# Designed miniproteins, single chains, continued (4), part 32

Each design is a single chain, and the fold is of that chain. pLDDT is the mean over its residues in the fold that is shown.

## One batch from the design tools (miniprotein)

Design m13160
Fold by ESMFold2-Fast:
Structure m13160 (fold): chain A 87 residues (1-87)
Amino acid sequence: MEEEARRKEEEYLELLRRGKELTLKAADKSPILGRSSVEAIRSYAEGKTAELLQRPEMAEYGERVKRFAEEKVEELEKYIEEKEKKE
């Protein structure tokens, strides 16, 4: 059980990091595309954290994924906002 939760945490964190890199590239191309990509990351993170948090034994892994996703979304939102302010 814990080994499965840890593997899922590592997988989800890796996918969130890749999602961030793709979102940065999308935002460089268009802020609108960047914002759409951020919403996709949020939806993915919410689903995956909810999955892990359904079991008490996995709760700590779910909290780690949640915090990581929140940090990455905040970074991306700031980046997109700065791009929107520049013409």
Scores: mean pLDDT 79

Design m13161
Fold by ESMFold2-Fast:
Structure m13161 (fold): chain A 60 residues (1-60)
Amino acid sequence: GAEELAKQAEDLVVRGTTTGDRADLERALELARELKKQGHEETAERIEKGARTAMEYNGL
């Protein structure tokens, strides 16, 4: 469900932030888009901001 998708995306943001793995951060953004399509816009926006911040921090 949406809660599981959000948790998976948040875990990917944490891992991508620590490792600089672009693929993990891009996958988190894909999950955020899916959450947004399902009407979970606030959760999706929070995840998107986290992933984008992680990308910027890692020079991605």
Scores: mean pLDDT 86

Design m13162
Fold by ESMFold2-Fast:
Structure m13162 (fold): chain A 82 residues (1-82)
Amino acid sequence: SKAMVQGIENVGKAIEKYTEEALSSEDKEVLEKAIELLKKQLKEVEEALKDESLPEEVKEALKKLKELLEKKIKELEEKLKE
């Protein structure tokens, strides 16, 4: 379970970096693709959270990842509206 938590945290860090790079590009196509990819990741995290057998520490890490994804999608969508 510690290894799974670490993997989820590493995914979160990758998402933060990817979002920062996409926002810095100011490219509409890059922003649209980033939104699509993060929405796909969000759906996968939501499906994973339906597994009631997951250790509590893994559920907590996935919930934090979900919150991060929702926040980063909003940041990208607001930038796209500019």
Scores: mean pLDDT 88

Design m13163
Fold by ESMFold2-Fast:
Structure m13163 (fold): chain A 85 residues (1-85)
Amino acid sequence: AARAALEAELQALEKRAMDLGSRAAILRRKTKSEEAEKLNLRAFDVLSALSQVRRELRTTGDLAAAQAAVAKLQAEIDKLEAELE
């Protein structure tokens, strides 16, 4: 149950980060904005971090560590979404 919930959260966060990256990339191409480029790079960093959390969860089974990492990445995605608006 707990692991399945975490994997669902990771999938949802990956979707949100991908959507953010797509929006930032479109804005960057249209405006050549450095801020949009930075948002795109940060979205990519979040996706990389989510992949690493999934790998560590698979390897170690450490639910507590995965939960803590998911909470931090959730906060970063929330911040990125606010900055895109």
Scores: mean pLDDT 81

Design m13164
Fold by ESMFold2-Fast:
Structure m13164 (fold): chain A 65 residues (1-65)
Amino acid sequence: HMFERIAEAIARAALENPVAAQEIKDALDGVGYRVEIERRPDGTVRVRIYDAKTGELLAEAEVRA
């Protein structure tokens, strides 16, 4: 699924280059999606991508540092 790959890429970017992750989030938020990036104390990053109009969860990915 396309959005699953995007969510995983954002999660990896959040660990390696937080500025790039924020830029990708802002771009997607600007075109009708809502991206949530959750950083956990254990080094896990979870990303969820929603349709901003419907609130439907399109993809979720989780990576560890």
Scores: mean pLDDT 81

Design m13165
Fold by ESMFold2-Fast:
Structure m13165 (fold): chain A 64 residues (1-64)
Amino acid sequence: VSTLEAAKAQAERGDFEAAELSLAVALSTSPPSAQPYIRKALDAVRRGDVDAAVKYLDEAAKAT
C-alpha cells in the first residue's frame, strides 16, 4: 500500500523516474491479484500518462 501511494504521488507530480522505481518494488512485494494493475500502471508511467497511471494504481490498491 505505502509503495503504491509513493508511486501515485510521484506520477502525479511528473516524477516518472521515481514512479518506475517504486512500481518495480511494488510488483515484487504485491500479491498476484494486484500485479496486473501494477504492470498497467508501469506501462502508463513509461508513456507519461498520469491519469492512466493513477487509475491503475487505485485498482492495484483495491486488489491487495
Scores: mean pLDDT 81

Design m13166
Fold by ESMFold2-Fast:
Structure m13166 (fold): chain A 70 residues (1-70)
Amino acid sequence: SLAEEVLEAAREALEEARRLGDEGTARIAERGIEYAKQALEEKDPLEAQILEGVAALAVGVAKLVIDKLR
């Protein structure tokens, strides 16, 4: 599912942020992991879609910062 893909991307972003030593981006990626996990367990389709969207935004922001730090 998209939520599972977002969860994987968030975990990768967290590892990369930690490797680069950027604590702020690591925290953003951790929040992405949390929201993606909540989306996977959420039974309400609309609430799951909102949680998935928030997780995807967090991952997107983390990736933009990581790309700039490279």
Scores: mean pLDDT 86

Design m13167
Fold by ESMFold2-Fast:
Parts: sequence; C-alpha cells; structure tokens
Structure m13167 (fold): chain A 71 residues (1-71)
Amino acid sequence: GLVEALRRIAELVRAGDNETAASQARVLARYLESRGQTELAEQLRQAARLAEAGDSDEAVALLEKLAQQLE
C-alpha cells in the first residue's frame, strides 16, 4: 500500500540510492495528484528534492512522518 511505498523510498535514501528514491517519489506524487491528494503529492516532491540535494536525513524524516500520519 501507500505506507509500504513511502517506507521503501525512505529505505532507498538510507541506502544512498537518492536518484532512484527521488524518481520513485515523483512517480508516486503524480499518482496521488491524479487521485486528488495534492498536498501529499507536494510533500513527496519536496522529499524528492531533498534526496537529490543530498539532504538524506531530512528526506528520510519527511517520508517516515508521512508514513506514520497514514497509519
């Protein structure tokens, strides 16, 4: 589900695979935006930007926060 997808993206960031993590986050953001979840999509795009900038701790923290809010 969505929580598992967010945690998988966070795992990619922790592994140093920031480009794949950012790509996955953007794909998920497009899907969520198409379903009317614009706010969550925007936060995922922010996580993608943080990962690409090498702000890995901030990217992971944001992804984990979103996963916890959806539990």
Scores: mean pLDDT 88

Design m13168
Fold by ESMFold2-Fast:
Structure m13168 (fold): chain A 82 residues (1-82)
Amino acid sequence: SSKEEEEKAKEELEKLKEEIKKLIEDARAGKISREEFEKKVQELLDKMSEIVHKHKDNKEVQEYAKKLLGDMQAAIGELEAS
């Protein structure tokens, strides 16, 4: 049960990461405005925070989320530098 909950949380976090990655690609291609990009990224980060809060006592989920947040912050930083 707890292991299944952990794996589901990781799957949800990965899906949110892929959605943010798609938003970065859409922003680079000029398909969305900066305002819309920032709004949608914030919505996805809020969903990620809900998952992290739900699994606050699960070290594996916490460490996994921290790694994903770092990866996403780096990718967003590269977009802003372009």
Scores: mean pLDDT 81

Design m13169
Fold by ESMFold2-Fast:
Structure m13169 (fold): chain A 64 residues (1-64)
Amino acid sequence: TRARIEAQRRALDGLSPREQAAVSEALARGTLTPSPEEVREIAERYGLSPSAVSRALERVREAA
């Protein structure tokens, strides 16, 4: 629905630029629930911890 898209957009706006980039990478891979290996890959690419990537993805999932 429009409301879910708007809520996800607001969740992204609340993230740091690096966290937004990590979430965008996960979405480009087709999932907001990537495997632990994928989370580690994304974290390494954007200079984040795996837990930071997981928390950013959780915020976007909660908005859906």
Scores: mean pLDDT 75

Design m13170
Fold by ESMFold2-Fast:
Structure m13170 (fold): chain A 60 residues (1-60)
Amino acid sequence: DVLEELQKELQKKYEKLKEEVGPEKALDIVQEILAKMVEELEKLGINSVEEFEEYLKKLR
């Protein structure tokens, strides 16, 4: 599932960034990337907003 793989990749990026730049900056960067990707997926007709909303809540 493309959405699951994308979510897992973003989670891995967050964990790596968290160790390098700190959790606050890592969270900001990942959330911005995720928001842009969700917008792009919506334009492609993929209802990913609800799935990514759960992912964003997990990051908080």
Scores: mean pLDDT 69

Design m13171
Fold by ESMFold2-Fast:
Structure m13171 (fold): chain A 74 residues (1-74)
Amino acid sequence: AEGLAEAARRVAEEAKNGADPQFLASTATVLARVARELGLPEEVIEALEKSRDAFKQGNLDEAAKYLEEAARIA
C-alpha cells in the first residue's frame, strides 16, 4: 500500500512537470491493476481509473488530484 501511494504521488508530480499525458495514462492504468492485485479498497481503484481517464482527456490537473486522493486513501 505504501509503495503504491508513493508511486501515485510520483505520477502526480510528473503531471505537474508536463510529462506526456498518454504516457501518464498508461502508468495510471498499471497502478490501477496493481491496486486490484493487492486487494486495495475500491475507492483507491476508482480514483486511479478516474486519473487515467483524465490523462486521456489531457486534463493533467484533474488527474493529479485523483492520484493524490488515491495516495491519501491507500
Scores: mean pLDDT 80

Design m13172
Fold by ESMFold2-Fast:
Order: sequence, then C-alpha cells, then structure tokens
Structure m13172 (fold): chain A 78 residues (1-78)
Amino acid sequence: SLDDVGPIQKLKEAIKKAKDEKLKKELEELLKEFERLYEEGLEALAAGDEERVAELEREEDELLERAKKLLEELEKEL
C-alpha cells in the first residue's frame, strides 16, 4: 500500500549489502522513486483522491517489479 514503508526499508538494507557500485546506484535511484511515491501517496490518501490513489498504486506495482529484479541481481552478487 502507499503508506507502507516496507519497500523503502528493504531497499535501504539492499543498498548497505550491495558491493557493485552500478547496482548500488540503481538501488539508490529506485529508493528515490519509492520515497517520492510514499510522499505523493500520503497526500492523495489524506485528500481522499481515489483516482490518484489508484494511479499511484499502479506506479507502486511497477516499482515493486523493478525492486524484485534488482534484489534478484543482488542475490547473484552475494
């Protein structure tokens, strides 16, 4: 959900574990995207903007797919 900090915390831990600088940068870029989404999500939820919430939830799904791929790449490096 848009108010869930779980993905942000997982990415912060992944960045700490990443030894490859390219992967670390990709994880840091993705973290910024999740932080933006979290801020915008809280605003949309507070406003009761159901259409915006639905749009941001679709963006969250796309970011979660990207996170899954980068985390799988991290597991191969460990």
Scores: mean pLDDT 83

Design m13173
Fold by ESMFold2-Fast:
Structure m13173 (fold): chain A 70 residues (1-70)
Amino acid sequence: SKEEAEKAIKEAEEKVKKIEENLKTAPDSVRPLGEEGIKKMKELIKKAKEALEKGDYEEAIRYAEEALSL
């Protein structure tokens, strides 16, 4: 449903924000891996939002869940 898709996207965005905050104090040895993960999550969230705009709620949920699994 649209509500499930919106919720999954919100959870993914919240996870990105939390990781970004943690990376501010992370050592240089960990930072590149975290930055790569954030980039992948943001790409998946973008695809989820595009699917949501098209009314493809199942696809939106799928992309958001993939972002959450990273």
Scores: mean pLDDT 82

Design m13174
Fold by ESMFold2-Fast:
Structure m13174 (fold): chain A 89 residues (1-89)
Amino acid sequence: MDIEIDRGVIQIALAVLLTALENEKVPEDVLKEFRELAGKIIDALDAGDFETALEYAKQLKELLVKHGFSEDALRIVDNIIKKIEELLK
């Protein structure tokens, strides 16, 4: 698996997810927390720290569940988690 391509796919998935949350009119404080977690995921991936990236991706899913986001948003974050898990193998 090409790690560079997988990182790009995860970055695109995070951008799609952010757009979906903005369309749902999510409060700015929640969007800020989302952006901080998304940035931490990208930073960890850039550092090759896939275990840390996975931890932040799971925290992102917990944030989405806590605030009652759509099944579509949860599906996107589950796909991100799955991609990071594949990078750990």
Scores: mean pLDDT 78

Design m13175
Fold by ESMFold2-Fast:
Structure m13175 (fold): chain A 77 residues (1-77)
Amino acid sequence: SLEELLAEAKANLSPEQQKRLLEIMNRHPEFFEEHKDDSIREVLSKLYKEYLFTDRELAQEIFDLMLEIDREQIAKG
């Protein structure tokens, strides 16, 4: 659910990263509703692929957020 997705964000992301995610979610609400049962990392990966050739700035913003999440997971492992 979207509530579970937001709870995952609050547990794993900084307040700055959470604001970035919420801004992206508000711009693409239908996409996040379709993928509400996926992890944050999976939704971001799918959204990145969707916009890779149509919105370069959005794709870069999503990529940077995914990279930060991946780095945090590596640091925990």
Scores: mean pLDDT 80

Design m13176
Fold by ESMFold2-Fast:
Structure m13176 (fold): chain A 85 residues (1-85)
Amino acid sequence: MSRELAIRGASLAIRGVAYAIEGREKEALREYAEAYKYFGESYYEDGNLEEAIKAYKKAIKYAREAGEDTSELEEKLKKVEEELK
């Protein structure tokens, strides 16, 4: 059970909302990308592969919008998708 990863993700999501309220869109997107990365890791540890895939896809989307490298997230997504088969 990955309570610590889920709590970390929630904390980052709250920080992202705070940045968005201040009009700091790029900072908000970076925090959302990290939040969904932790949510994906949490779901993966719990064996919920379908939700892990959805979370990693959202992390990749927000990371791309923030101009961040997505290579590590795409590798994690591929690994989870291969385990679902």
Scores: mean pLDDT 84

Design m13177
Fold by ESMFold2-Fast:
Structure m13177 (fold): chain A 115 residues (1-115)
Amino acid sequence: MLERGREILREAAELALEGRYEEALKLLEEHKEEVLAVFPKLAIDDDLSPEKAEQLRLIAALAIEVGRRLGLSREEASTIVGPFLYNKEPSFDGSEENQVQILREAIELLREAAA
């Protein structure tokens, strides 16, 4: 499970770097238990539903793995991704479109930091 979660995150990060955001998010949702088992918990607003909180944690895990692949440390990537996602929580609706938009914006911030 632990090793499988890391493999899935690497595959999803490759898809996201190719601009295949919907496929990356679908892969994470299909394997969410394995992915969340390898990813440290980020602080998520207690007012969010458990489903929305889980979706944001999956996006965080994916964005941090993308940042690592771009040459950032896990700590550098999480320092960028954490506050970014916290600022998105009040407007997060849980739709695929909103998840894709947030993931795309997080990756752009990580690309700028890695440049």
Scores: mean pLDDT 79

Design m13178
Fold by ESMFold2-Fast:
Structure m13178 (fold): chain A 67 residues (1-67)
Amino acid sequence: LDLSSLTEDQLLAAAVELQRRAGVDAQRALDILKEGKEQNLSVREIAERLGVSPATVTRALRAGLRI
């Protein structure tokens, strides 16, 4: 799953899904996802910054791709 291929709207949808699934603040999640896209961070590194599992990040990003 390549973060560089996701639009800002898809990252926003993923951030909202992270709040729904794991209680991460949507704005904080969005900021970390945008940073991850710009810095080419792995899903594992993003999960560490968010304090969630890599599986949770992957599910949220897949939800974002559906919009």
Scores: mean pLDDT 81

Design m13179
Fold by ESMFold2-Fast:
Structure m13179 (fold): chain A 95 residues (1-95)
Amino acid sequence: MKEQLQKDVTIGVFDIQRGVVKTMGETMIKKLKAAGLDDDAERIEKLVQQILDGIDAAKQAVADGDDAAYAQSVAQIKALMKQLQDESEEAQKKL
């Protein structure tokens, strides 16, 4: 019972993070496309989708109690978030 509540809270935090990543990604993609930076928009779109998929995998690992899969998913999300930050900063310099 208490363990289920902890899992539900963790999943809820990932749902919030997923929404933030999606909204920020859509805003950046729209800006880049408006500026004619279609290649930069496509790279950011792919990174955003990979992060969303990673969050979904992390949520599933939490639900399954798979600590190894969870640790792997969190590490992948961190690496992808770093790539998204670097790519977004480079693209913003072109705006």
Scores: mean pLDDT 83

Design m13180
Fold by ESMFold2-Fast:
Structure m13180 (fold): chain A 109 residues (1-109)
Amino acid sequence: MAELSPFERARALLEAAAVAAEALAREAEELGLPEVAELLRKAARYAREAAEEEDPERALELARKAEEYVREALRRAEEAGAPEELLAALRAILDMVRTARALLEEALA
């Protein structure tokens, strides 16, 4: 297989992060954390928009928005005393979005 560019790798990670965030939002609702679920759905929307964006600069702006919402979701989940499994999943999604952001920054350098 041909090696993926930093931009293509970033888009794949953002798509994966969007899917994971939507799945985790459903789990957060089942756990009685509707505010965390709403923040995760916002993060998923921005991550999906970033994954579909053809302009790397615009994709980076959208990825930064996704990161902000995942960070806020993690903060709210920690304050609410959410289960460690949910916190670990939130950290994993945050790492995916951060990695994608770094790859987008590399693509623009």
Scores: mean pLDDT 89

Design m13181
Fold by ESMFold2-Fast:
Structure m13181 (fold): chain A 88 residues (1-88)
Amino acid sequence: EKKEQAEKLLEEYRGVLDRMDAVAEETAKVQKEWEENKTPELFDKLVDLGVEQLKLAVDLTVLYNEIRRLGDEEAIKEFEELRKKRLA
């Protein structure tokens, strides 16, 4: 059922966006801590957060392609609105 698949992909996409925002916020926090106290542990956290950001960027691209491939106009429209909100 195309609509159910589209809704599931949009839900996954929203989840990835929320996780990207959380990772960006945590990265800024850890970056500030690392500037104040340059420990290997904080640097390792920054590296891990960077890897997570890259993985999430790949996930966004895959989900976008799947939503577009599915061709559900309502889902594509909602996706573009979420994308526009992220760019703002």
Scores: mean pLDDT 79

Design m13182
Fold by ESMFold2-Fast:
Structure m13182 (fold): chain A 95 residues (1-95)
Amino acid sequence: QAALAAEGAALLSAGILAALNKKYDEAIALFSAAISSLTKANPASSALADALTNLGIVLSKLGKTDEAIAAFQQALALNPNNALAKANLNATKAK
């Protein structure tokens, strides 16, 4: 599980970098891979909530509003105190 957690964290970091470079399709693929590895390592981890939150942000930027809302809701189910997920969910719903 430690190896899967490390892999998931590395994929999450790579996904964030791809998103910062506006490579949104690459970011989605990396976040999806991170979610898979982090779920296998610990399905209740803060890193998994962070990966779901970042996936939601990229989906929202691509206009995939319903998919973004679902990702933010999953992040909040894992970590109800995730301020970034709350803020982005509220902003996405306000459209």
Scores: mean pLDDT 83

Design m13183
Fold by ESMFold2-Fast:
Structure m13183 (fold): chain A 77 residues (1-77)
Amino acid sequence: EIEELKKKIELLKKAKEAAEKGDLESAAKLIAEVGGGKEEEVLEELEKLPREEAIELVIKAAEDAIALAEEKIKELE
């Protein structure tokens, strides 16, 4: 379980980096991998927002998800 959480943190960090570079397509792919969802559905939700707001939302969501995963690792250790 801890190893799985570490994997998710790695993917989320990559998603944040992609979003920071304005690459929402790569960010959506990475987020879908973490959540077990479809890249297309993630991208469609982001398309509803202005580009800058979509980027900010992805960065914040990735940061929040990383923090939650790190808290879970502390609880399991």
Scores: mean pLDDT 78

Design m13184
Fold by ESMFold2-Fast:
Structure m13184 (fold): chain A 81 residues (1-81)
Amino acid sequence: TEELRRRRQLGEEYRKQGEEYYKKGDYEKAGEKYLQAAFHYAQAGDLERAGESLSKAAEAYRKAGDTEKAKELERLAEELR
């Protein structure tokens, strides 16, 4: 549907924003953008990309020093596999 396509496009846009923040070393914002990507992919029914985005968010939060949040997100990503 058009709504599912829109959600997938938003997921891609947020994933790209996450990559840009990650390259700049802004790991906290990178994690936030990857989380937004995961939510939009999940709403589109794309659980595989949602899980991948959650894993990237976990890596970003781990680099930001938020190891507890990183563990929670990695566990959630495993549940979507």
Scores: mean pLDDT 87

Design m13185
Fold by ESMFold2-Fast:
Structure m13185 (fold): chain A 84 residues (1-84)
Amino acid sequence: MKPSEAEVLEALGRMYRALGRKFEEQGRLEEAAELYRRAAELLREAGSPLAAEALRNLARVLERLGRHEEAARARAEAAEVEAA
């Protein structure tokens, strides 16, 4: 059985989100932000509700980096995904 494109994208998004969490735990905030951003893109393309969680993880890391405007945008995008 060949997985669908959506299933592959969700699996990749989950992987990037897990890696982002590990980098965040290590204090590697710039790398964590990039991994969470990639996770959110993949999960949104897959139609996964986990995209909202990835965007919230991104917003948290951006706030820790002092990127408050970008963090606010990520939170707004997470709310849009949760409302869909």
Scores: mean pLDDT 86

Design m13186
Fold by ESMFold2-Fast:
Structure m13186 (fold): chain A 99 residues (1-99)
Amino acid sequence: SQALEGARLAYLGGLLAAKAAKTNEALAAGIAGALAGIGGLFSAEHIPGPEGARHAGRGGYAGGEAAYKGGLLGGSEEGKRLGEEGYRLGRLGYEAGAA
């Protein structure tokens, strides 16, 4: 599932962005990415059908955007890369779940 993979990458990217953070802004962005990603994954486990897929996809694109920002601010190239991919896959999974 692209939605689940997007949420997973947002979670990992957010953690890496938070770990590399040198400012409160970068740390907050990394944490936001990780929380959105893991929240999407938990929602997908507990909400059946397309609604769960939409929550995972949203976790991926929203969390991926935050992880990308955190990675950019903190100088985490892996955080940026995972955040960008989480955004891309999360959007695709959200759009598929919304159809």
Scores: mean pLDDT 87

Design m13187
Fold by ESMFold2-Fast:
Structure m13187 (fold): chain A 64 residues (1-64)
Amino acid sequence: LSPEERERLRQQAEELGRLAAERLNAGDWRGAAEHLLRLSEVLEQLGRLEDAERARELARRLAE
């Protein structure tokens, strides 16, 4: 990844994490799960594989 691409992905991860937290606080489990799944994909692109797996696991629990 270029430095510019990495910064863009990092900003996307921050925004998706914020949106997921807002949905969780509002009791919107499905909306939170959708944002967490998108977050996991961005984290994988950043090479943050453990964080990506954690986000995916949480999303699965919320979607069930």
Scores: mean pLDDT 86

Design m13188
Fold by ESMFold2-Fast:
Structure m13188 (fold): chain A 81 residues (1-81)
Amino acid sequence: MSELAQKFVQAVKEKKLEEALKLLDEMLEKYKPSVKELEILKLTIEELTDKNDPVAQEMIKRIEEEIKKRKEEEEKKKLEE
């Protein structure tokens, strides 16, 4: 796990959700995590945060959008073979 991903998990555990959202944005832009890593991050947020928290919902939405993009990229790659 990257240092950035570890900082993200720590921020979520400490309920620093605004910091966690910023770390997630940086991770998605620079690190480009795999679909499996994105699914683990989503589960971590769902486990450690209140599902009704709007910042937690925004983080989950961003992860789901990124998972969708990654799956679409993999599907295109198979078609261009």
Scores: mean pLDDT 76

Design m13189
Fold by ESMFold2-Fast:
Structure m13189 (fold): chain A 85 residues (1-85)
Amino acid sequence: AEDVARRLLTEAVRIFLEELEGVPRSKAEDYMRRAAERARELAAQHGARVTVEYSIDGDTVRARIRVEAGGHRLEVDVEVKLAPE
């Protein structure tokens, strides 16, 4: 249902914010991988799929998170500020 997709998208955003806020750029790739793994595990528990595309632009991580559940597809772009080095 769309409500499931929306909830999973919200939780995926929360996971990325928790893992990446205050992380130095040198560790951003490792924390992005962890966040993506957590989001995929959460989606799998609900029979859903999550796809994450990301880039690092200076001190900012930009992630596009897409969730597919029950024939519904939602996506959001998230920006997270990395810690200065």
Scores: mean pLDDT 80

Design m13190
Fold by ESMFold2-Fast:
Structure m13190 (fold): chain A 62 residues (1-62)
Amino acid sequence: SKPFKLLSAAEQEQLKKEAEELAAKYLEAVKNGDKKTIEEVKKKLQQIQKILQEQQKLLDQG
């Protein structure tokens, strides 16, 4: 894993949009009963959330 660097606001918004798209994919996978896709999407969402939380912490401490 690469060390986390402070992301630009645009990069952070891109990650949020990717998380929203992954959430939509998650709902579709649930409808289809695709457990493997559900698990993969959930894991990716958790990774994005962790990145965004670290970014928020850096910005909050300013």
Scores: mean pLDDT 76

Design m13191
Fold by ESMFold2-Fast:
Structure m13191 (fold): chain A 59 residues (1-59)
Amino acid sequence: GLGTALVMRDTGLSEEQVRRLAEAVAAGDEERLRELAKEAGISVETARSAGLAVLQLDA
């Protein structure tokens, strides 16, 4: 959706990476969110904001 496309543009992450961030945020999975942030080379706060943006714009 639009939220996913915008987050990909702003962060440089792949569609799959952005989808996984949104899933982790929706599930409240803080451990998974930290792991994904580390793999992507971004902060946990950036990862959380990205996941929330996808949930707000695409849901």
Scores: mean pLDDT 82

Design m13192
Fold by ESMFold2-Fast:
Structure m13192 (fold): chain A 65 residues (1-65)
Amino acid sequence: ATKEEAEKALEEASELLLEAKGTPLYDKAKQLYDQAWQLLSQGKYDEAYKLAQQAIELAKQGLKT
């Protein structure tokens, strides 16, 4: 993934986490988000993108419940 792709995924994850606060899976999704942000700061864009996508998936799953 490019830096721009990873940043976009993290932005989407951040927005979903604001909505998902207090829902199931929130803590796990936030942990993945925090790890993805740290990887982005290290220039590990592929890993950051992957974890950001996992955070998005868990946040969406929590919101559906």
Scores: mean pLDDT 81

Design m13193
Fold by ESMFold2-Fast:
Parts: C-alpha cells; sequence; structure tokens
Structure m13193 (fold): chain A 99 residues (1-99)
C-alpha cells in the first residue's frame, strides 16, 4: 500500500546516498524491485510493470544477482495475475541468471 511505497522511497534515498558513485542502473533495479514488492498484494499489474523495468535496469547494470531477484519478483506477480506461462519463463530466466 501507500506506506510500503513511502518506505521504499525512503530506502532508495538512503541507498543512493550510501552508494555515491555506484552504477545508477543497479540502484534503479533495486529500487524498482522494492517498490514493486510493496504493490504486489494491492496492484499486481503495476507491480509487474515495475518488475519488468527492474529487469531492464539489472540487465543494463550487468548485475546477475539483481537480475535474478527482479525476475523472481516478476514471476510472482505473473502468478498472481494468472499468467502462468510468463511466470514459468521468468523463473527459468532467474535460474539461469543465478547460475
Amino acid sequence: GLEAARFAAAAVIVIGAELDGADPDAVLAEALTVYGRGLLETDPERAAELFRRAVEAARAAGDRALLAEALRALAEAYERLGREEEARRAREEAERAAA
């Protein structure tokens, strides 16, 4: 809900400050994944959109751990939406990224 979104925004500000000079794509991937998880119960469609953007950001960053995390979150959103084939594909990609 709204409280989770506010918490995620605060976390992004703190993380951004601590990671001064870090890869902005990696920061964006993490922030979008955290924010999306806050919406997963109330708005899984919007959560899926945020997780797709997180996947794109993680790929741009070349961070396989963030990519695997974003893909697992995306799969969970697709499962909630009844999009079982897309959820399965996201999980398979996550396993490959985690290897």
Scores: mean pLDDT 80

Design m13194
Fold by ESMFold2-Fast:
Structure m13194 (fold): chain A 68 residues (1-68)
Amino acid sequence: SAAEALRALAEELRKDPRFEVRLEGDDVLRITSSGDVARLVGLALRLIGDYPDLEVRVEGDTITVTAR
């Protein structure tokens, strides 16, 4: 399910100390990296490629991932 995918992704990303990762309920994953937009955009492009059933949005220093 999308909720299981978001939980697994959150746990994987939390292993990288460059990202702050928050899972809000079972539906919204937020990823923040302060001061490096290129790092954040690079991650967003990978997520779009690897998780085509998830919606990925980038605004400022935050990526938001939700189920489609």
Scores: mean pLDDT 79

Design m13195
Fold by ESMFold2-Fast:
Structure m13195 (fold): chain A 61 residues (1-61)
Amino acid sequence: MKEEEKRKKEKKIEEDINIAFIIMKAHVYNIPKDVTDELIELAKKDEKKAWEKLNEIIKKK
């Protein structure tokens, strides 16, 4: 149930889900592959920045 390692593992799963959502949204909005790859790299490093960049791209369209 409660375990410190479990909390870290669950955060990793949430990050993986966020990356999947970024990929899906990029595909839906026809974002170029090179830009999508950059977003994935950014999401793995800083999820907040990746979401902000994705939103800026979508907003410009």
Scores: mean pLDDT 73

